# Designs tried in a protein design run: designed miniproteins, single chains, continued (2). Part 110

Each design is a single chain, and the fold is of that chain. pLDDT is the mean over its residues in the fold that is shown.

## One batch from the design tools (miniprotein)

Design m7809
Fold by ESMFold2-Fast:
Structure m7809 (fold): chain A 103 residues (1-103)
Amino acid sequence: TEEAFRAKVLAVTKLLVEAENIKKKGGSKYDAEKARSEARQLGAGFLKDFYEDMEATIEAWMGDEGRFERLVTAVYEQNQAEEIKKKEEKERKRAELRKELEE
């Protein structure tokens, strides 16, 4: 669901912000890297493009709620579009195979 997707995005974003705050406060580099690693593992497969602009993601979450919401929506819509495209390509290949088997 979209709600479940948003909850995962929020969890990943919080880990990324935590890692950045640890670094800025002069905390343990190990703890910061651990938080980033956990964020990457949690976001693996469903937030690939979200990670390409990590700084913009953090800025959006901390400074502008509307910008963050738009970013989350854009990532969700992109993932949905990619899944639809892959499903259509798979169905097209199956239709082609069925045509060959019938002739």
Scores: mean pLDDT 71

Design m7810
Fold by ESMFold2-Fast:
Structure m7810 (fold): chain A 91 residues (1-91)
Amino acid sequence: MNLEETEEILRELLKKAGFPEEEIEKILKKAREEYEKALKEGLEEPLALLEMWGVVSDELLKKLNEKKKDEEIEKLRKKTKELLKKYLEEK
């Protein structure tokens, strides 16, 4: 999985969570900045992409904790875990 593929998966997760397009682009920009920072700090690409997932996961949990039950949080955790597993299997 590459940056572009990861960004599209994260965009879909944010859309399904009910984020407006403007907010999605803001979150993805922040995620990309964390990815670039991780690469600058010497992390390998798979680990840098996990930093992007972390940003999106945090934003999803933050928004959903205020308006949704723990069930939605658990669904998002599963989606995130699927992305991570795909990365680890590519090694």
Scores: mean pLDDT 75

Design m7811
Fold by ESMFold2-Fast:
Structure m7811 (fold): chain A 80 residues (1-80)
Amino acid sequence: AVEAADRAVAALSEEQRQQIEQLIQQAVEALRQGDTEKAKQLITQAAQILIDTARREGLEEAVRAVEEGLERALAFVDKA
């Protein structure tokens, strides 16, 4: 699970890594402001970049790991 997600991250370009980092920073800021809906949208966008990259590299296990991680992250945001 974690190892599969790590492979997806390793397949990212520098530009894609920066885009994901910015989306995560914006999601954290949205959570600080109490905007859970915006945070969920930003987290979903970041996860989608990882999923699309993993699919291009044929990393089906990584796709599943990222999808499971996204589901858990969205559940945690709803409880915060």
Scores: mean pLDDT 77

Design m7812
Fold by ESMFold2-Fast:
Structure m7812 (fold): chain A 74 residues (1-74)
Amino acid sequence: MTEEELREAAVRFLREAGVPEEKIREWLELAEQLAADPDNPEVRERARELEAEILAIVEPVVEARKAARAAAEA
């Protein structure tokens, strides 16, 4: 799996999980900025904040899917 294939898969997952397009766009922009300057502390801090915001949206969806699968198998 290439870096581009991983990026496309990640974007697809975030959209399916209900992450707003604005946050997905910012995440992609921050990833590009980190690739250009990985030691930029301002970009790193914003990336951490955005990752936490995205995880707050994604984690309940993942847990709900896990619970639904467990209930179906029980």
Scores: mean pLDDT 77

Design m7813
Fold by ESMFold2-Fast:
Structure m7813 (fold): chain A 85 residues (1-85)
Amino acid sequence: MEALREELRRAHAELQRLIQRVYAMVQASTDPALQQRFMQLLQDTQAALEEVRKIEDEEERLRALIALHRRTTAELRALEAELAA
């Protein structure tokens, strides 16, 4: 359990730094499609987070939160690559 909490803390910190970086790039971008994709990704992630919060088992909930953070990080990295091109 503690190992999962540590993994979640690391995944959360990485995601928070990436969100800040991508947000700055999106604000500098004049491409409305990339701005829309960023907004949609945040909305989809919020909806998924609400579903994960309904999981009653602590270990299953932690694993689902870690998976969600990793998936969102991958999607943001893909968007960052497009913004940097």
Scores: mean pLDDT 85

Design m7814
Fold by ESMFold2-Fast:
Structure m7814 (fold): chain A 102 residues (1-102)
Amino acid sequence: MKKEEEEKQKKKEELLEELYRKFEELGLIELDEEGRYISTETGEKIGKLIEEIKKENPEASTEEIIKRAREIFLKEGKPELAEKAEEAIRLLAKFEEEEKKI
């Protein structure tokens, strides 16, 4: 009973750690001098854009969010940000799906 709650929390922590590791690999977050994850300039730009897209269309699918984010960054001449945004959105969707299973 109490062990099941502890196991669920551990699984959530492991999922969150994997998400942060992948975001660090993408250059979206980095460790500060105190060992805390902070957003990079790239991470801030991508994060804000994803939030704006979700705010404009809360019912948007993962693929629709990806398409819109890519379109915006490509129009700005930033194809690298378009690719990083797609990967970040897919990682967030996977995290949310796996968290719901816990």
Scores: mean pLDDT 81

Design m7815
Fold by ESMFold2-Fast:
Structure m7815 (fold): chain A 62 residues (1-62)
Amino acid sequence: AIYEVVAENEEMAQLLKRLAESIDGVKSVSIHKEDGKYIVTAEVANEEAGEKLEMLGFKRIS
């Protein structure tokens, strides 16, 4: 499953990426800049990792 969160600046996006990468069951995390905002995307191997990402403000997109 894939989860995303929007960050207002690069510093917040990098913090969210590090937090997401620290979660067991997160496979990959990437950052993309779109319309002056930063989109942090995380791919998860299991539902427990997805629930932890949702606690950080991520939402499931697929």
Scores: mean pLDDT 84

Design m7816
Fold by ESMFold2-Fast:
Structure m7816 (fold): chain A 80 residues (1-80)
Amino acid sequence: MVAERVGDRVFERLVEAGLSLENAQAIASAVKKALEEHGLDPEIAEEAARKAARELGLSEEQVETAGQIAREETERALRE
């Protein structure tokens, strides 16, 4: 599933960016769910990642990083 692949890639990149496995998994799951419900929209992926990161109490820098990663991986999936 394309949404699953985006979620997996978002998880990997968030871990590489220094997020905990728990936080990375929560954000990746939120992105996957949003894309499954609303379609492959980079803006929706970015909003879902930012919302999840804020709900986890992450810094604004981490919120922006999560949103950017989710957007980029969704855009990448649309080009494949």
Scores: mean pLDDT 87

Design m7817
Fold by ESMFold2-Fast:
Structure m7817 (fold): chain A 71 residues (1-71)
Amino acid sequence: MITDEQLEEAKKYFEEALRSTDKEEQKKYLVKGLKSLGHDLSEQVDKLSKEELKNVARDMKLSLEHELSRR
């Protein structure tokens, strides 16, 4: 089961991805966030555009905020 600490860590990585203006930094933080949730999606993330990377990071952050608010 994913712990509250893993959710908080993933959320911080998605926030860093959103703050990053460099595509490689966005990929790095998005991959770290997903890995904290138990998903190694680095190959899939590498195929995303800069805009798609930000959209995924934003949507994941919102989902984690809702999950944390329920616990």
Scores: mean pLDDT 81

Design m7818
Fold by ESMFold2-Fast:
Structure m7818 (fold): chain A 85 residues (1-85)
Amino acid sequence: SKKEELLKALDALIEELKKTKFPGQEEAIKALEEAKELIKQGKYKEAREELEKAQKGLEEAARKNPKIRELLMRISDLLIELLNE
């Protein structure tokens, strides 16, 4: 299901973020984990707000690290997917 695909994508993002140390990492991971729980509950609007929070937290690190910029783009893709829920 689309919900299962979204949860799998979030799990992959969280694992990749855990492999890279940067300022705001803990806060970004917590926001993604909260988004995951909100998606499980069908609270897609609140999940989008948590993803946007994670995205903002990664902006500084993304300017200096292409890998973090790639992960930020993956969060943007998830935000688009949630827009139609």
Scores: mean pLDDT 83

Design m7819
Fold by ESMFold2-Fast:
Structure m7819 (fold): chain A 52 residues (1-52)
Amino acid sequence: SDDRKRADEFIENHKEELLKMDDSQLEDFINTFNTPDARGYARERLLVLRKG
């Protein structure tokens, strides 16, 4: 979806910054997305990023 595409583009552009964030900062970042779909998708992507 377009919302997920925007989330992907933002995460790729800010990957290094996101990896340095704590859980509180990551939730603040996730809350910048306007839709529950984009927030859920961003949360899942960040979990995968942290596991790798």
Scores: mean pLDDT 77

Design m7820
Fold by ESMFold2-Fast:
Structure m7820 (fold): chain A 84 residues (1-84)
Amino acid sequence: MVERMLAAIERLVAGLEDEDPFVREVNATLLAMLVSLAKNLPDEEERKAFLEGALPVLRRAAGSKDPFVREVMRALQAEAEAAL
């Protein structure tokens, strides 16, 4: 489960660099939903493993030159850190 969720995070983060603003918005929404689902995982070890694995990807994306990507990723990073 966690490995598949982390692969999904990487694909969604790549979509945040899309030239189409609707594609970026959809990917940002899906990322927020995925982080929200991870925060509510009943297995503590699986939840922690996902959040710890997702943080490097979110931190990398939070450094983006696109202000929309930076804003969304910084918010998701803060939520992931708070859930650990």
Scores: mean pLDDT 77

Design m7821
Fold by ESMFold2-Fast:
Structure m7821 (fold): chain A 59 residues (1-59)
Amino acid sequence: SARDILQQVADIVRQLKEGKITPDQAVKQIEQLKQQAIEEGLPESIIETIDNVIDYIRK
């Protein structure tokens, strides 16, 4: 579900902020969740939210 995917994205961001994973590892994991969201047919607004998180980490 959208809630489960966004919760997993939030957990990855938390791990990144805590220094438990690298930015590259975080981006790879979030990109996998983006692919899952697309495959599940989630709304474009959810996909855009995930893309914004990836862009934030890459900057």
Scores: mean pLDDT 86

Design m7822
Fold by ESMFold2-Fast:
Structure m7822 (fold): chain A 74 residues (1-74)
Amino acid sequence: SLEERAEHALEVIEKAVEIARAEPDPQTRIGLLQGVLEQAEWLAREMEDAGHTELAKRFREVAEQIRAELARAQ
């Protein structure tokens, strides 16, 4: 189902954030976080455009968390 695919995508994004946090090089870490943010924002827009408001909200919340980490890293 779409919900199962979205849940899997959220798990992949969460794992990618953990990998980025473990990166010792600040420049590489920022680049990884930016890439994950772009994916989360894209999925939020896709879900919203498809009328899946609750899924869009979940991806948006993850994107906001990543953006906050990037702001602290800069």
Scores: mean pLDDT 85

Design m7823
Fold by ESMFold2-Fast:
Structure m7823 (fold): chain A 64 residues (1-64)
Amino acid sequence: KPLPVPPLSPDATPAERLRRLIEYAVKEGGLELPREIKPDMTLEELGEAADALVRRYVERLKAE
Protein backbone atom coordinates (compact mmCIF):
# COMPACT_ATOMS: atom_id res chain seq x y z
CA LYS A 1 0.00 0.00 0.00
CA PRO A 2 1.56 3.35 -1.05
CA LEU A 3 2.47 5.81 1.69
CA PRO A 4 0.51 9.06 1.14
CA VAL A 5 2.36 12.37 1.33
CA PRO A 6 0.70 14.64 3.92
CA PRO A 7 -0.65 17.99 2.65
CA LEU A 8 2.11 20.56 3.19
CA SER A 9 1.84 24.33 3.12
CA PRO A 10 3.56 25.94 0.10
CA ASP A 11 4.94 28.50 2.59
CA ALA A 12 6.90 25.81 4.45
CA THR A 13 10.69 25.76 3.98
CA PRO A 14 12.25 22.69 2.30
CA ALA A 15 13.67 21.61 5.69
CA GLU A 16 10.25 21.89 7.38
CA ARG A 17 8.57 19.96 4.55
CA LEU A 18 11.19 17.19 4.67
CA ARG A 19 11.00 16.92 8.49
CA ARG A 20 7.19 16.63 8.32
CA LEU A 21 7.46 13.91 5.64
CA ILE A 22 9.94 11.93 7.76
CA GLU A 23 7.68 12.21 10.84
CA TYR A 24 4.69 11.04 8.79
CA ALA A 25 6.56 8.06 7.29
CA VAL A 26 7.64 6.90 10.77
CA LYS A 27 4.21 7.39 12.40
CA GLU A 28 1.92 6.14 9.60
CA GLY A 29 4.31 3.89 7.64
CA GLY A 30 5.63 1.97 10.65
CA LEU A 31 9.20 2.65 9.54
CA GLU A 32 12.04 3.00 12.04
CA LEU A 33 14.12 6.17 12.01
CA PRO A 34 17.66 5.58 10.66
CA ARG A 35 18.83 8.30 13.10
CA GLU A 36 17.40 10.74 15.67
CA ILE A 37 15.68 13.75 14.05
CA LYS A 38 16.64 16.97 15.87
CA PRO A 39 15.05 20.43 15.34
CA ASP A 40 18.48 21.94 14.53
CA MET A 41 19.25 19.48 11.72
CA THR A 42 20.30 20.92 8.36
CA LEU A 43 18.45 20.18 5.12
CA GLU A 44 21.41 17.97 4.09
CA GLU A 45 21.18 15.88 7.29
CA LEU A 46 17.40 15.57 6.88
CA GLY A 47 17.92 14.53 3.25
CA GLU A 48 20.30 11.75 4.33
CA ALA A 49 17.74 10.52 6.89
CA ALA A 50 14.97 10.62 4.25
CA ASP A 51 17.13 8.69 1.74
CA ALA A 52 17.77 5.96 4.34
CA LEU A 53 14.05 5.84 5.17
CA VAL A 54 13.08 5.50 1.48
CA ARG A 55 15.68 2.72 1.11
CA ARG A 56 14.10 0.82 4.04
CA TYR A 57 10.63 1.26 2.54
CA VAL A 58 11.77 -0.10 -0.85
CA GLU A 59 13.46 -3.09 0.86
CA ARG A 60 10.23 -3.80 2.77
CA LEU A 61 8.19 -3.75 -0.45
CA LYS A 62 10.65 -6.13 -2.16
CA ALA A 63 10.67 -8.52 0.82
CA GLU A 64 6.91 -9.07 0.47
Scores: mean pLDDT 67

Design m7824
Fold by ESMFold2-Fast:
Structure m7824 (fold): chain A 92 residues (1-92)
Amino acid sequence: MLEELKELARKVAEELMKRIDDIKDPEVRERLREVYEKLEKDEIKSWEELIEAAEALARAALYLLNTTTLSQELADLIQEVLQLVAKLKKEL
């Protein structure tokens, strides 16, 4: 389960990274980059680290929801983030 959720988080992070130029908040942008790099390098080793990663991804998605025009692609991405968070909550 942990590895499957890490893969889901990585896919979500990849899609959020495509929109990184729309994230004008440097703290949100930097944290997204850090999380993406950790997921790509397989440096997430615990449930706590994966939860922190998912929170950073959710923060980036919420930033985009509040600051950009809602498209179907963005709505789908937000749903994927919510699904990741919901799955993590069920494992805790």
Scores: mean pLDDT 79

Design m7825
Fold by ESMFold2-Fast:
Structure m7825 (fold): chain A 60 residues (1-60)
Amino acid sequence: SEREEVTREVAEKLREIGDKIQTYLDMVRAGVPIEEIVEELRKMGASDKEIELVRESYER
C-alpha cells in the first residue's frame, strides 16, 4: 500500500540518520579522539558540513 511504501522510505532515512547519531554518541561516550570520530562519520557518508558541526560542538 501507499502508506507502507512511505513508511519504508521514512524508516530508511531515519535509520541512516540514527546510525550516524548513534555512532557519534557511542564514540563520544567511549572518549574516542575527535579525529577518529570524524573518520568514522566520513566512512558513513557524513558531509563536510556535518563534520564541521561535529568539530564545532565537540570543541565548544
Scores: mean pLDDT 71

Design m7826
Fold by ESMFold2-Fast:
Structure m7826 (fold): chain A 88 residues (1-88)
Amino acid sequence: MDISDIFQEMLKKEGLSLDEVEEIMAKLVEAQENGLSEEEIEKVVKELKEKYKLSEEGVEFLRILLEAASKSPSPDEFEKRAKELLKE
């Protein structure tokens, strides 16, 4: 639920549709299941930035989320790590 709130904020700020948010969620699930290297994370972030015209802040959010997902073996651990990393 809380990750959904972050994506709703990103939708408002970046102008993303629900379908586009779902595509980003699919990338996060893939990162969680397979684990991505820093190079692979950077490639995904770059592709999403170019496709959706994300701001620098949106790019940083995606990088943090992909890194958290790649280091988390379960959805619960991913949610916990993502919340901790996004807390300022």
Scores: mean pLDDT 72

Design m7827
Fold by ESMFold2-Fast:
Structure m7827 (fold): chain A 64 residues (1-64)
Amino acid sequence: SAAELIEQGRRAIAALEAALAAKDRTVLLNGIREAEKILPELEKVDPELGRELRRAIERAKAAL
């Protein structure tokens, strides 16, 4: 559902931010993979949250 995707998107952003703060490379790599899986559908359902997730992914990639 759209609500489930939005909830997954919010959790993915929080997980990436937590991994960035912890400087945990393994958690960052896993978080990026999971976030990239949901990003296209999230951008269709909630474009603003999709943009926020995309920014979080790019910050995570820059930290690797």
Scores: mean pLDDT 88

Design m7828
Fold by ESMFold2-Fast:
Structure m7828 (fold): chain A 92 residues (1-92)
Amino acid sequence: SREELEAALESARLAKQAAMAGLQGNVKEAQEQLKQIQRILEQYPDNEEVKQALDYAQMAVEGAKTGNITLVIGAALSAIGLELDLEKRLRS
């Protein structure tokens, strides 16, 4: 539905914010963005795009915790790609 698509877009934007925090080594901020995506997933538990956003936020948190900048960059690019795809679908 359009409502689920809007929730998925919000999740992608939160994942991007988690990755931006991860690039700064800010684990706590990345974890807060992850928690917000988990709340969206509770409302839409079968939404695959929300699950993808959660995976990207988890990559950002893990990368930030371990100093794995490549993992954080991967999370950022994946989250941006998901955001752009969802924005295009919402404008259709």
Scores: mean pLDDT 90

Design m7829
Fold by ESMFold2-Fast:
Structure m7829 (fold): chain A 74 residues (1-74)
Amino acid sequence: AYSSGKAKLKVIDEDRAEVLESEADVPVGTILYKLDDKTFGAIDTSGTPRIIIAKLKEPAKVGEVLEADVYVIE
């Protein structure tokens, strides 16, 4: 399955962001890992494996809270 929507992320450190809010089927508190300067992602293996990708408009800095476009692929 595919879902997408807006999300709010908190950048925790150089490599990680936490999902604070999501319109897509991503639980609050999910940790995403930096893939590039504008992209965070994770593979959720808690059930059927899902790929989660979050895209930012601008490069994220540690401590920022940012809106992202989130995509979930099962």
Scores: mean pLDDT 81

Design m7830
Fold by ESMFold2-Fast:
Structure m7830 (fold): chain A 96 residues (1-96)
Amino acid sequence: SPIDKLLEKYREAISNLPKTPVMQEVGELLLEFIDRVEAAKTVEEVEAIRDETVARLEALIASLTSPEDKAFARGLLGGFESFADLVIELLRQEQA
């Protein structure tokens, strides 16, 4: 599946994140997203998982005190939103 390949590539990208406590916590949230998407049966479930993951990432970013960590995590959030939107679009196309 194109989705399976996309999820595996994203998993690999997450594994290459810096080994800082903040990046480890962000990486854990992103890996949880992948695991939950792999278990999901409907596009509506994936959209709900995406919204929950965005909210959790925004809460994490808000808790950070380092401007550098905030900027990096914000960049990862933007990348995640683009990735999740692509997964949702591909899933809609497969279910059409």
Scores: mean pLDDT 86

Design m7831
Fold by ESMFold2-Fast:
Parts: sequence; structure tokens; C-alpha cells
Structure m7831 (fold): chain A 90 residues (1-90)
Amino acid sequence: PPPITGGAVATKQSDGSYSGPALLTQGGRRVRGTVTIVGDSATVTADEPLPDGPATVSVQVLDSDGNTVDLLTVTGEARGSTITGTATKA
């Protein structure tokens, strides 16, 4: 099956994590979700089931003023409605 790709916008949360909306694409199908990043660990929870397989999500990190402070790449695996992976600076 074709790999899952996507984009997300994350803001820093009070607990020090980063979280925000994500939009995933797989073979022309679009699925909404939420990204959560804690340290180097990333989870994307989709609103619908995903096919199992590799996933790559680009994440734009914003500060409290809406300015981009980081660009991250999440590389991981999808299973069920969840992508679990690692966040690295782009």
C-alpha cells in the first residue's frame, strides 16, 4: 500500500508537550487527526482507521504568538487509528 503522509500544526502545551491538528493523506484519502509530541516521541491519533504501514508527518511548531519556532518530521508506523514514531528537526 502507498505510505501515509501528512502535515500538522502543533503548539506548546502547559505540560511541555506539543499538540495540534493533523491532516493525513494515503492514496488520495484524507483523514483528520491530532499530533502529540513529548520529547522525541510522537503520536498521531486519527479520527478514522488507517491502513497499517509507514507514515511521515511534517509538523510546524508555533509559539504562543503564532510564529513558527521549529519544523519537525515525524517518522513512524500506523496501526489501527494511531501513528507512533519519532520526531526529529527538519
Scores: mean pLDDT 83

Design m7832
Fold by ESMFold2-Fast:
Structure m7832 (fold): chain A 103 residues (1-103)
Amino acid sequence: SVAEKLYELIDPNNSGTIDTATIDAILYILEKEAGVKRVEEIRERLEAAIKDGQITIETFISILAELAGASQEEKDELIEAYKNNDKEKFIELLEKMLKRLQE
């Protein structure tokens, strides 16, 4: 799935951060493979959050969740799944967010 591809791309080394090149790759996947309609708004929010050429995974998750109209509880659950390396739960929640971003 697209969510599985994104999970593998965002943090393969458990660094907790995403660089600008990875952000560009993520945005390409969101637009071309996930069918996300508001990709430029996501780009603007991510670019505004870049500090020293990177963003944190938590910041990335927060921006996607907020733009997807997710509740604070859903956002916290997604961040917790990431921190716990719960791949199955993270992918499930990310697929739900991506579906909302397609609308």
Scores: mean pLDDT 82

Design m7833
Fold by ESMFold2-Fast:
Structure m7833 (fold): chain A 75 residues (1-75)
Amino acid sequence: MAEELEKKLEEKNAPSEEEQLELAKELAKEYSEELVFEVEKQRRALEARRAGKSAEEMRALHEKLLAEEAKKRAE
């Protein structure tokens, strides 16, 4: 039942989604700015989901972020 899944998650010591995103952002800084952008995109998606935004609104947000990065890379 659900308790077995919770025990399995505890054994893996999986942090919360917010903690995982913070850790990923810290690791991304050591690798590249592109990875930092990907982590920020995921963080915004999580915040939008928590705010009750629709999937369409989240997709539009991601498209804007991609367009801004494309312009930045072209310059």
Scores: mean pLDDT 64

Design m7834
Fold by ESMFold2-Fast:
Structure m7834 (fold): chain A 110 residues (1-110)
Amino acid sequence: SIKVELAKLSREEQVAFLYLDKVAYEVLAEEEPALKEKAELQAKGAKAALEGVFESSLDEAKQIYLSLPEERQKELEELVAQSIQQDFGIEPERAEEIAKKAREKILSEA
């Protein structure tokens, strides 16, 4: 279960995961019109968890993500791909592509 893997993450890594997950759902909403409404709701959920549970701003969460080693960023990318697969039932390769685009978007905005 992805919930078991997420529970093994540090608080900072959980914040970084939620930020990447939010950006990935925004990418999914832009590229998959049939999934847009559900993807936008999932992105709002990730933002609400960041602000409410972790008391983190989006800017703080972004900086935490960017501060992680590349290998840890890529491990979170894999977890985000699994999250998208579970929520939307899309093909693994497509979920991995969306997660990769989300990471590239974060890096381009750094």
Scores: mean pLDDT 87

Design m7835
Fold by ESMFold2-Fast:
Parts: sequence; structure tokens; C-alpha cells
Structure m7835 (fold): chain A 64 residues (1-64)
Amino acid sequence: SVMEKIEKLAELMVNDPSKREEAAKEIDELIESIEDPKEKRKGVALLVAAQIEAIGREIDKELA
């Protein structure tokens, strides 16, 4: 499903810094294809959560 693809790409954003920008763009395109407002909101929430986690991991690298 579209949501399973978004979840997998969100995991990739967190775990692979070299793929973050590409994965984020793919998630955005997938979200745009979602017709159901509830599922669209869930997709956006997953993208935002992955962005926050990715930022946290970059901060951790600079501090230690």
C-alpha cells in the first residue's frame, strides 16, 4: 500500500543520511497521491516525525 511505502521511506530517512533528501521527496509525492484526508494526515505525520528524528541524530553527532 501507499502507507507501507511511506513508512519504509521514513525509516530510510532516519537510518541513511545519504538517502534522506531523495526519500523525503518520494514521501511528499506519495502523500500528494492520497485522496483520503485521514490517511493524508497520517502520511504527513510520518514525514514530520522522520524529519525530527533525522535532525536529532545530526545534533547527537555534533555533540558526541
Scores: mean pLDDT 84

Design m7836
Fold by ESMFold2-Fast:
Structure m7836 (fold): chain A 68 residues (1-68)
Amino acid sequence: EEERRLALAEEAGELYRQLLENPTKEIFDRLIEVVRELDPSADVEKLRKELINRFKALGKELPEELLK
């Protein structure tokens, strides 16, 4: 349980770092999947919006395909 959760958390962090460098739909979708595995009750729509807002705050633009 803890080992799996730690591995997923590390994967989420790495995916987030990759997304900051090269935002792609594939990386974004995988990050959402990993977050859902960490918290099955997570609101995907809310997480999506939070990520978009964080990227805007950092002065980075996400591809339009990720906004839909």
Scores: mean pLDDT 74

Design m7837
Fold by ESMFold2-Fast:
Structure m7837 (fold): chain A 95 residues (1-95)
Amino acid sequence: MEELREKVEELTKQADELEKEVKKGVEDPSLIKKLEEAKARALELAQQAGDLADQASKLGDRETALEASSATAKAMLTAITARVTVEHFRREAEE
């Protein structure tokens, strides 16, 4: 159970770093490639955090399951933000 908590904490830190990278990129079109890469990593983190949430739930570790679910939600939001930002920059370039 403690090992599972440590994995969730590590994924949460990675999700926080990706969120900061994406927020920095929303005002800079030169970062489109980085935003696409961040989107892919955020989706991978969401899948990993979701798996940990399911595993923690099966073990009855409600606290770790909630933390993993929060990390999943944050990673998904980061992926959506990156996607929307890239689409916006591409539309602006078409005009």
Scores: mean pLDDT 78

Design m7838
Fold by ESMFold2-Fast:
Structure m7838 (fold): chain A 63 residues (1-63)
Amino acid sequence: SARAARAAEAAARGREAYAAKDYLGAVQHFTEALALDPADEAVRALAREAARQLRKEHPSLME
């Protein structure tokens, strides 16, 4: 479905951002993917880790 394709694209962009250590970009893309597919546990785990890295590296950005 179009929704599943959009979720997969958002998850792929999140993984690319995470690999590049762009944790803000990763959180944004994974949040979009989870809005489209909230049952994706792999994306949920990656979103949590990306958010954790973002908070640790840039605590003021998460205020």
Scores: mean pLDDT 82

Design m7839
Fold by ESMFold2-Fast:
Structure m7839 (fold): chain A 77 residues (1-77)
Amino acid sequence: MKKVDVTEQKAKTPEDARELHKIIYEGSEKRAKELGGKVSYKEEKGKDGKTLIYTVEEVIEEDGVEHINITKIIGEE
């Protein structure tokens, strides 16, 4: 069984989005390491070519259930 949780964080600027991504990714990497899980991220620009989007995906297993935690960080100009 898979359990998927999605969280969206909006930043005031693309620069703020980069800083927020750094904090969230560091925390996710630490948890994944402690729980034997996996963490990855993706960086992309929105359709307007100005919005910066980070997607952080954390995959951990608890009590035989695969937990997928996705955090999207959006920074507009």
Scores: mean pLDDT 79

Design m7840
Fold by ESMFold2-Fast:
Structure m7840 (fold): chain A 71 residues (1-71)
Amino acid sequence: SREEQDKKAEELAAKGFEYLLRGLREKSPEDMKKAVEYYRKAKELSEHDPKRKALLEEQIKYAEELLKEIE
């Protein structure tokens, strides 16, 4: 259902954010790559929610830029 897709997208985005914070604190390329992976999965489930999709796109860009600085 759409409700199940929304919940899953939110859970995936939350996991992405947890990995983003770990990647930043530990300067971990692996955690930063996982953040991008989870955000991309959340974005895939967000085609019907343009606001969430746009926010996830910004989070992906931010994580990818940070990954370049770390390695």
Scores: mean pLDDT 86

Design m7841
Fold by ESMFold2-Fast:
Structure m7841 (fold): chain A 77 residues (1-77)
Amino acid sequence: SRAEFLASMDELEKVEAKLLPELAANAKLVLTEDLDEETQRRLAIETLERALKLLREAGGPEEVIRELERELERLRK
């Protein structure tokens, strides 16, 4: 039934919400590699924007959303 399907999706969304902070940490890690500054910044911005969109849609933790927003603003400088 749809209710059973939605319960399964809710469980998946909870797992995804837990993984999004790790995704943000991994984006930070990529910035320490020997890539040119513009490429690093562009990839980081794209990754953070995507992560923020997914996290907001999933109803993820506000503290993580705020952390990613601060990081995105820092990178846009």
Scores: mean pLDDT 64

Design m7842
Fold by ESMFold2-Fast:
Structure m7842 (fold): chain A 82 residues (1-82)
Amino acid sequence: SKEFVKKKIEGIKINEELRIRRASTPEEKDLVRAEALMEIKKITEPYKDDPEFQALMEKIDAELASLPPEVLERAEKRLKYR
């Protein structure tokens, strides 16, 4: 349900904030951001036809496009084994 997905997104954002506080380098912070964005995109993809989630997905795609390609590759590899 949409409510369940919204609660998952909030949990991902809270975990992202905690992990960023523990990150010691800008590269580690970017990696954490990339992982969070990719997780949110994955759980919202079934709702791609919903205007509310379309706006969120567009923001996620824009933020991912702003991150270094090497960070995106590392984040994808880490998520593959979850």
Scores: mean pLDDT 83

Design m7843
Fold by ESMFold2-Fast:
Structure m7843 (fold): chain A 98 residues (1-98)
Amino acid sequence: SSLLEEFYRLIEELRRAIEEGDKERAIELFEELISVFLKTVFQLIDEGRLEEARKLIEEFEEVLRLAEEAFPDDLEMQILVGVGRLVIGVARLLLKKS
């Protein structure tokens, strides 16, 4: 799906921004990724693609850890990581009910 392709492109770009120490780019990509993540998870669950939804959640969770570790002193990044974990919690709850 277009959303799934966009999600993985954003994950790859965010990983690169993190590796390069580009905090501003990482924040921008992270905000976009949160929006795409929720839409993609909802679509995969609606389509019964539960294993792909789990994999998507795991990929997002991993990049949250990388961002948190790379920018531990940045308040904006810490807030975004917190929001990301909250939406993962919601996604996991929806997946359990499926």
Scores: mean pLDDT 87

Design m7844
Fold by ESMFold2-Fast:
Structure m7844 (fold): chain A 73 residues (1-73)
Amino acid sequence: MTEVKEFEVTDKVTGRRYLVTVTITETEEGYEVKVELRLAGSKGSVTVYEGLFPSKEEAEKAAEEAVKRVEEM
C-alpha cells in the first residue's frame, strides 16, 4: 500500500513556493518514507528525507518531523 500526501511551503526569505510530496510505501521490510521537494515550475525534485520504519505510525511521525524541517527553510 502506498500513501501520498502533498503540502505547499513558502520560503519566507525568497517568497518562492515549493511542493512537498510525502510518500509512505508498505514493503516487506516495513514502511518506507520519502520526502521530496520540487520548486514550482521545475521538472525535477530533490529527495530531502528517506527512512524505513517497522510500523506505519513510526513512518507517519518521521514524515511529519521531516515536513516541519522543510518548513523551517
Scores: mean pLDDT 76

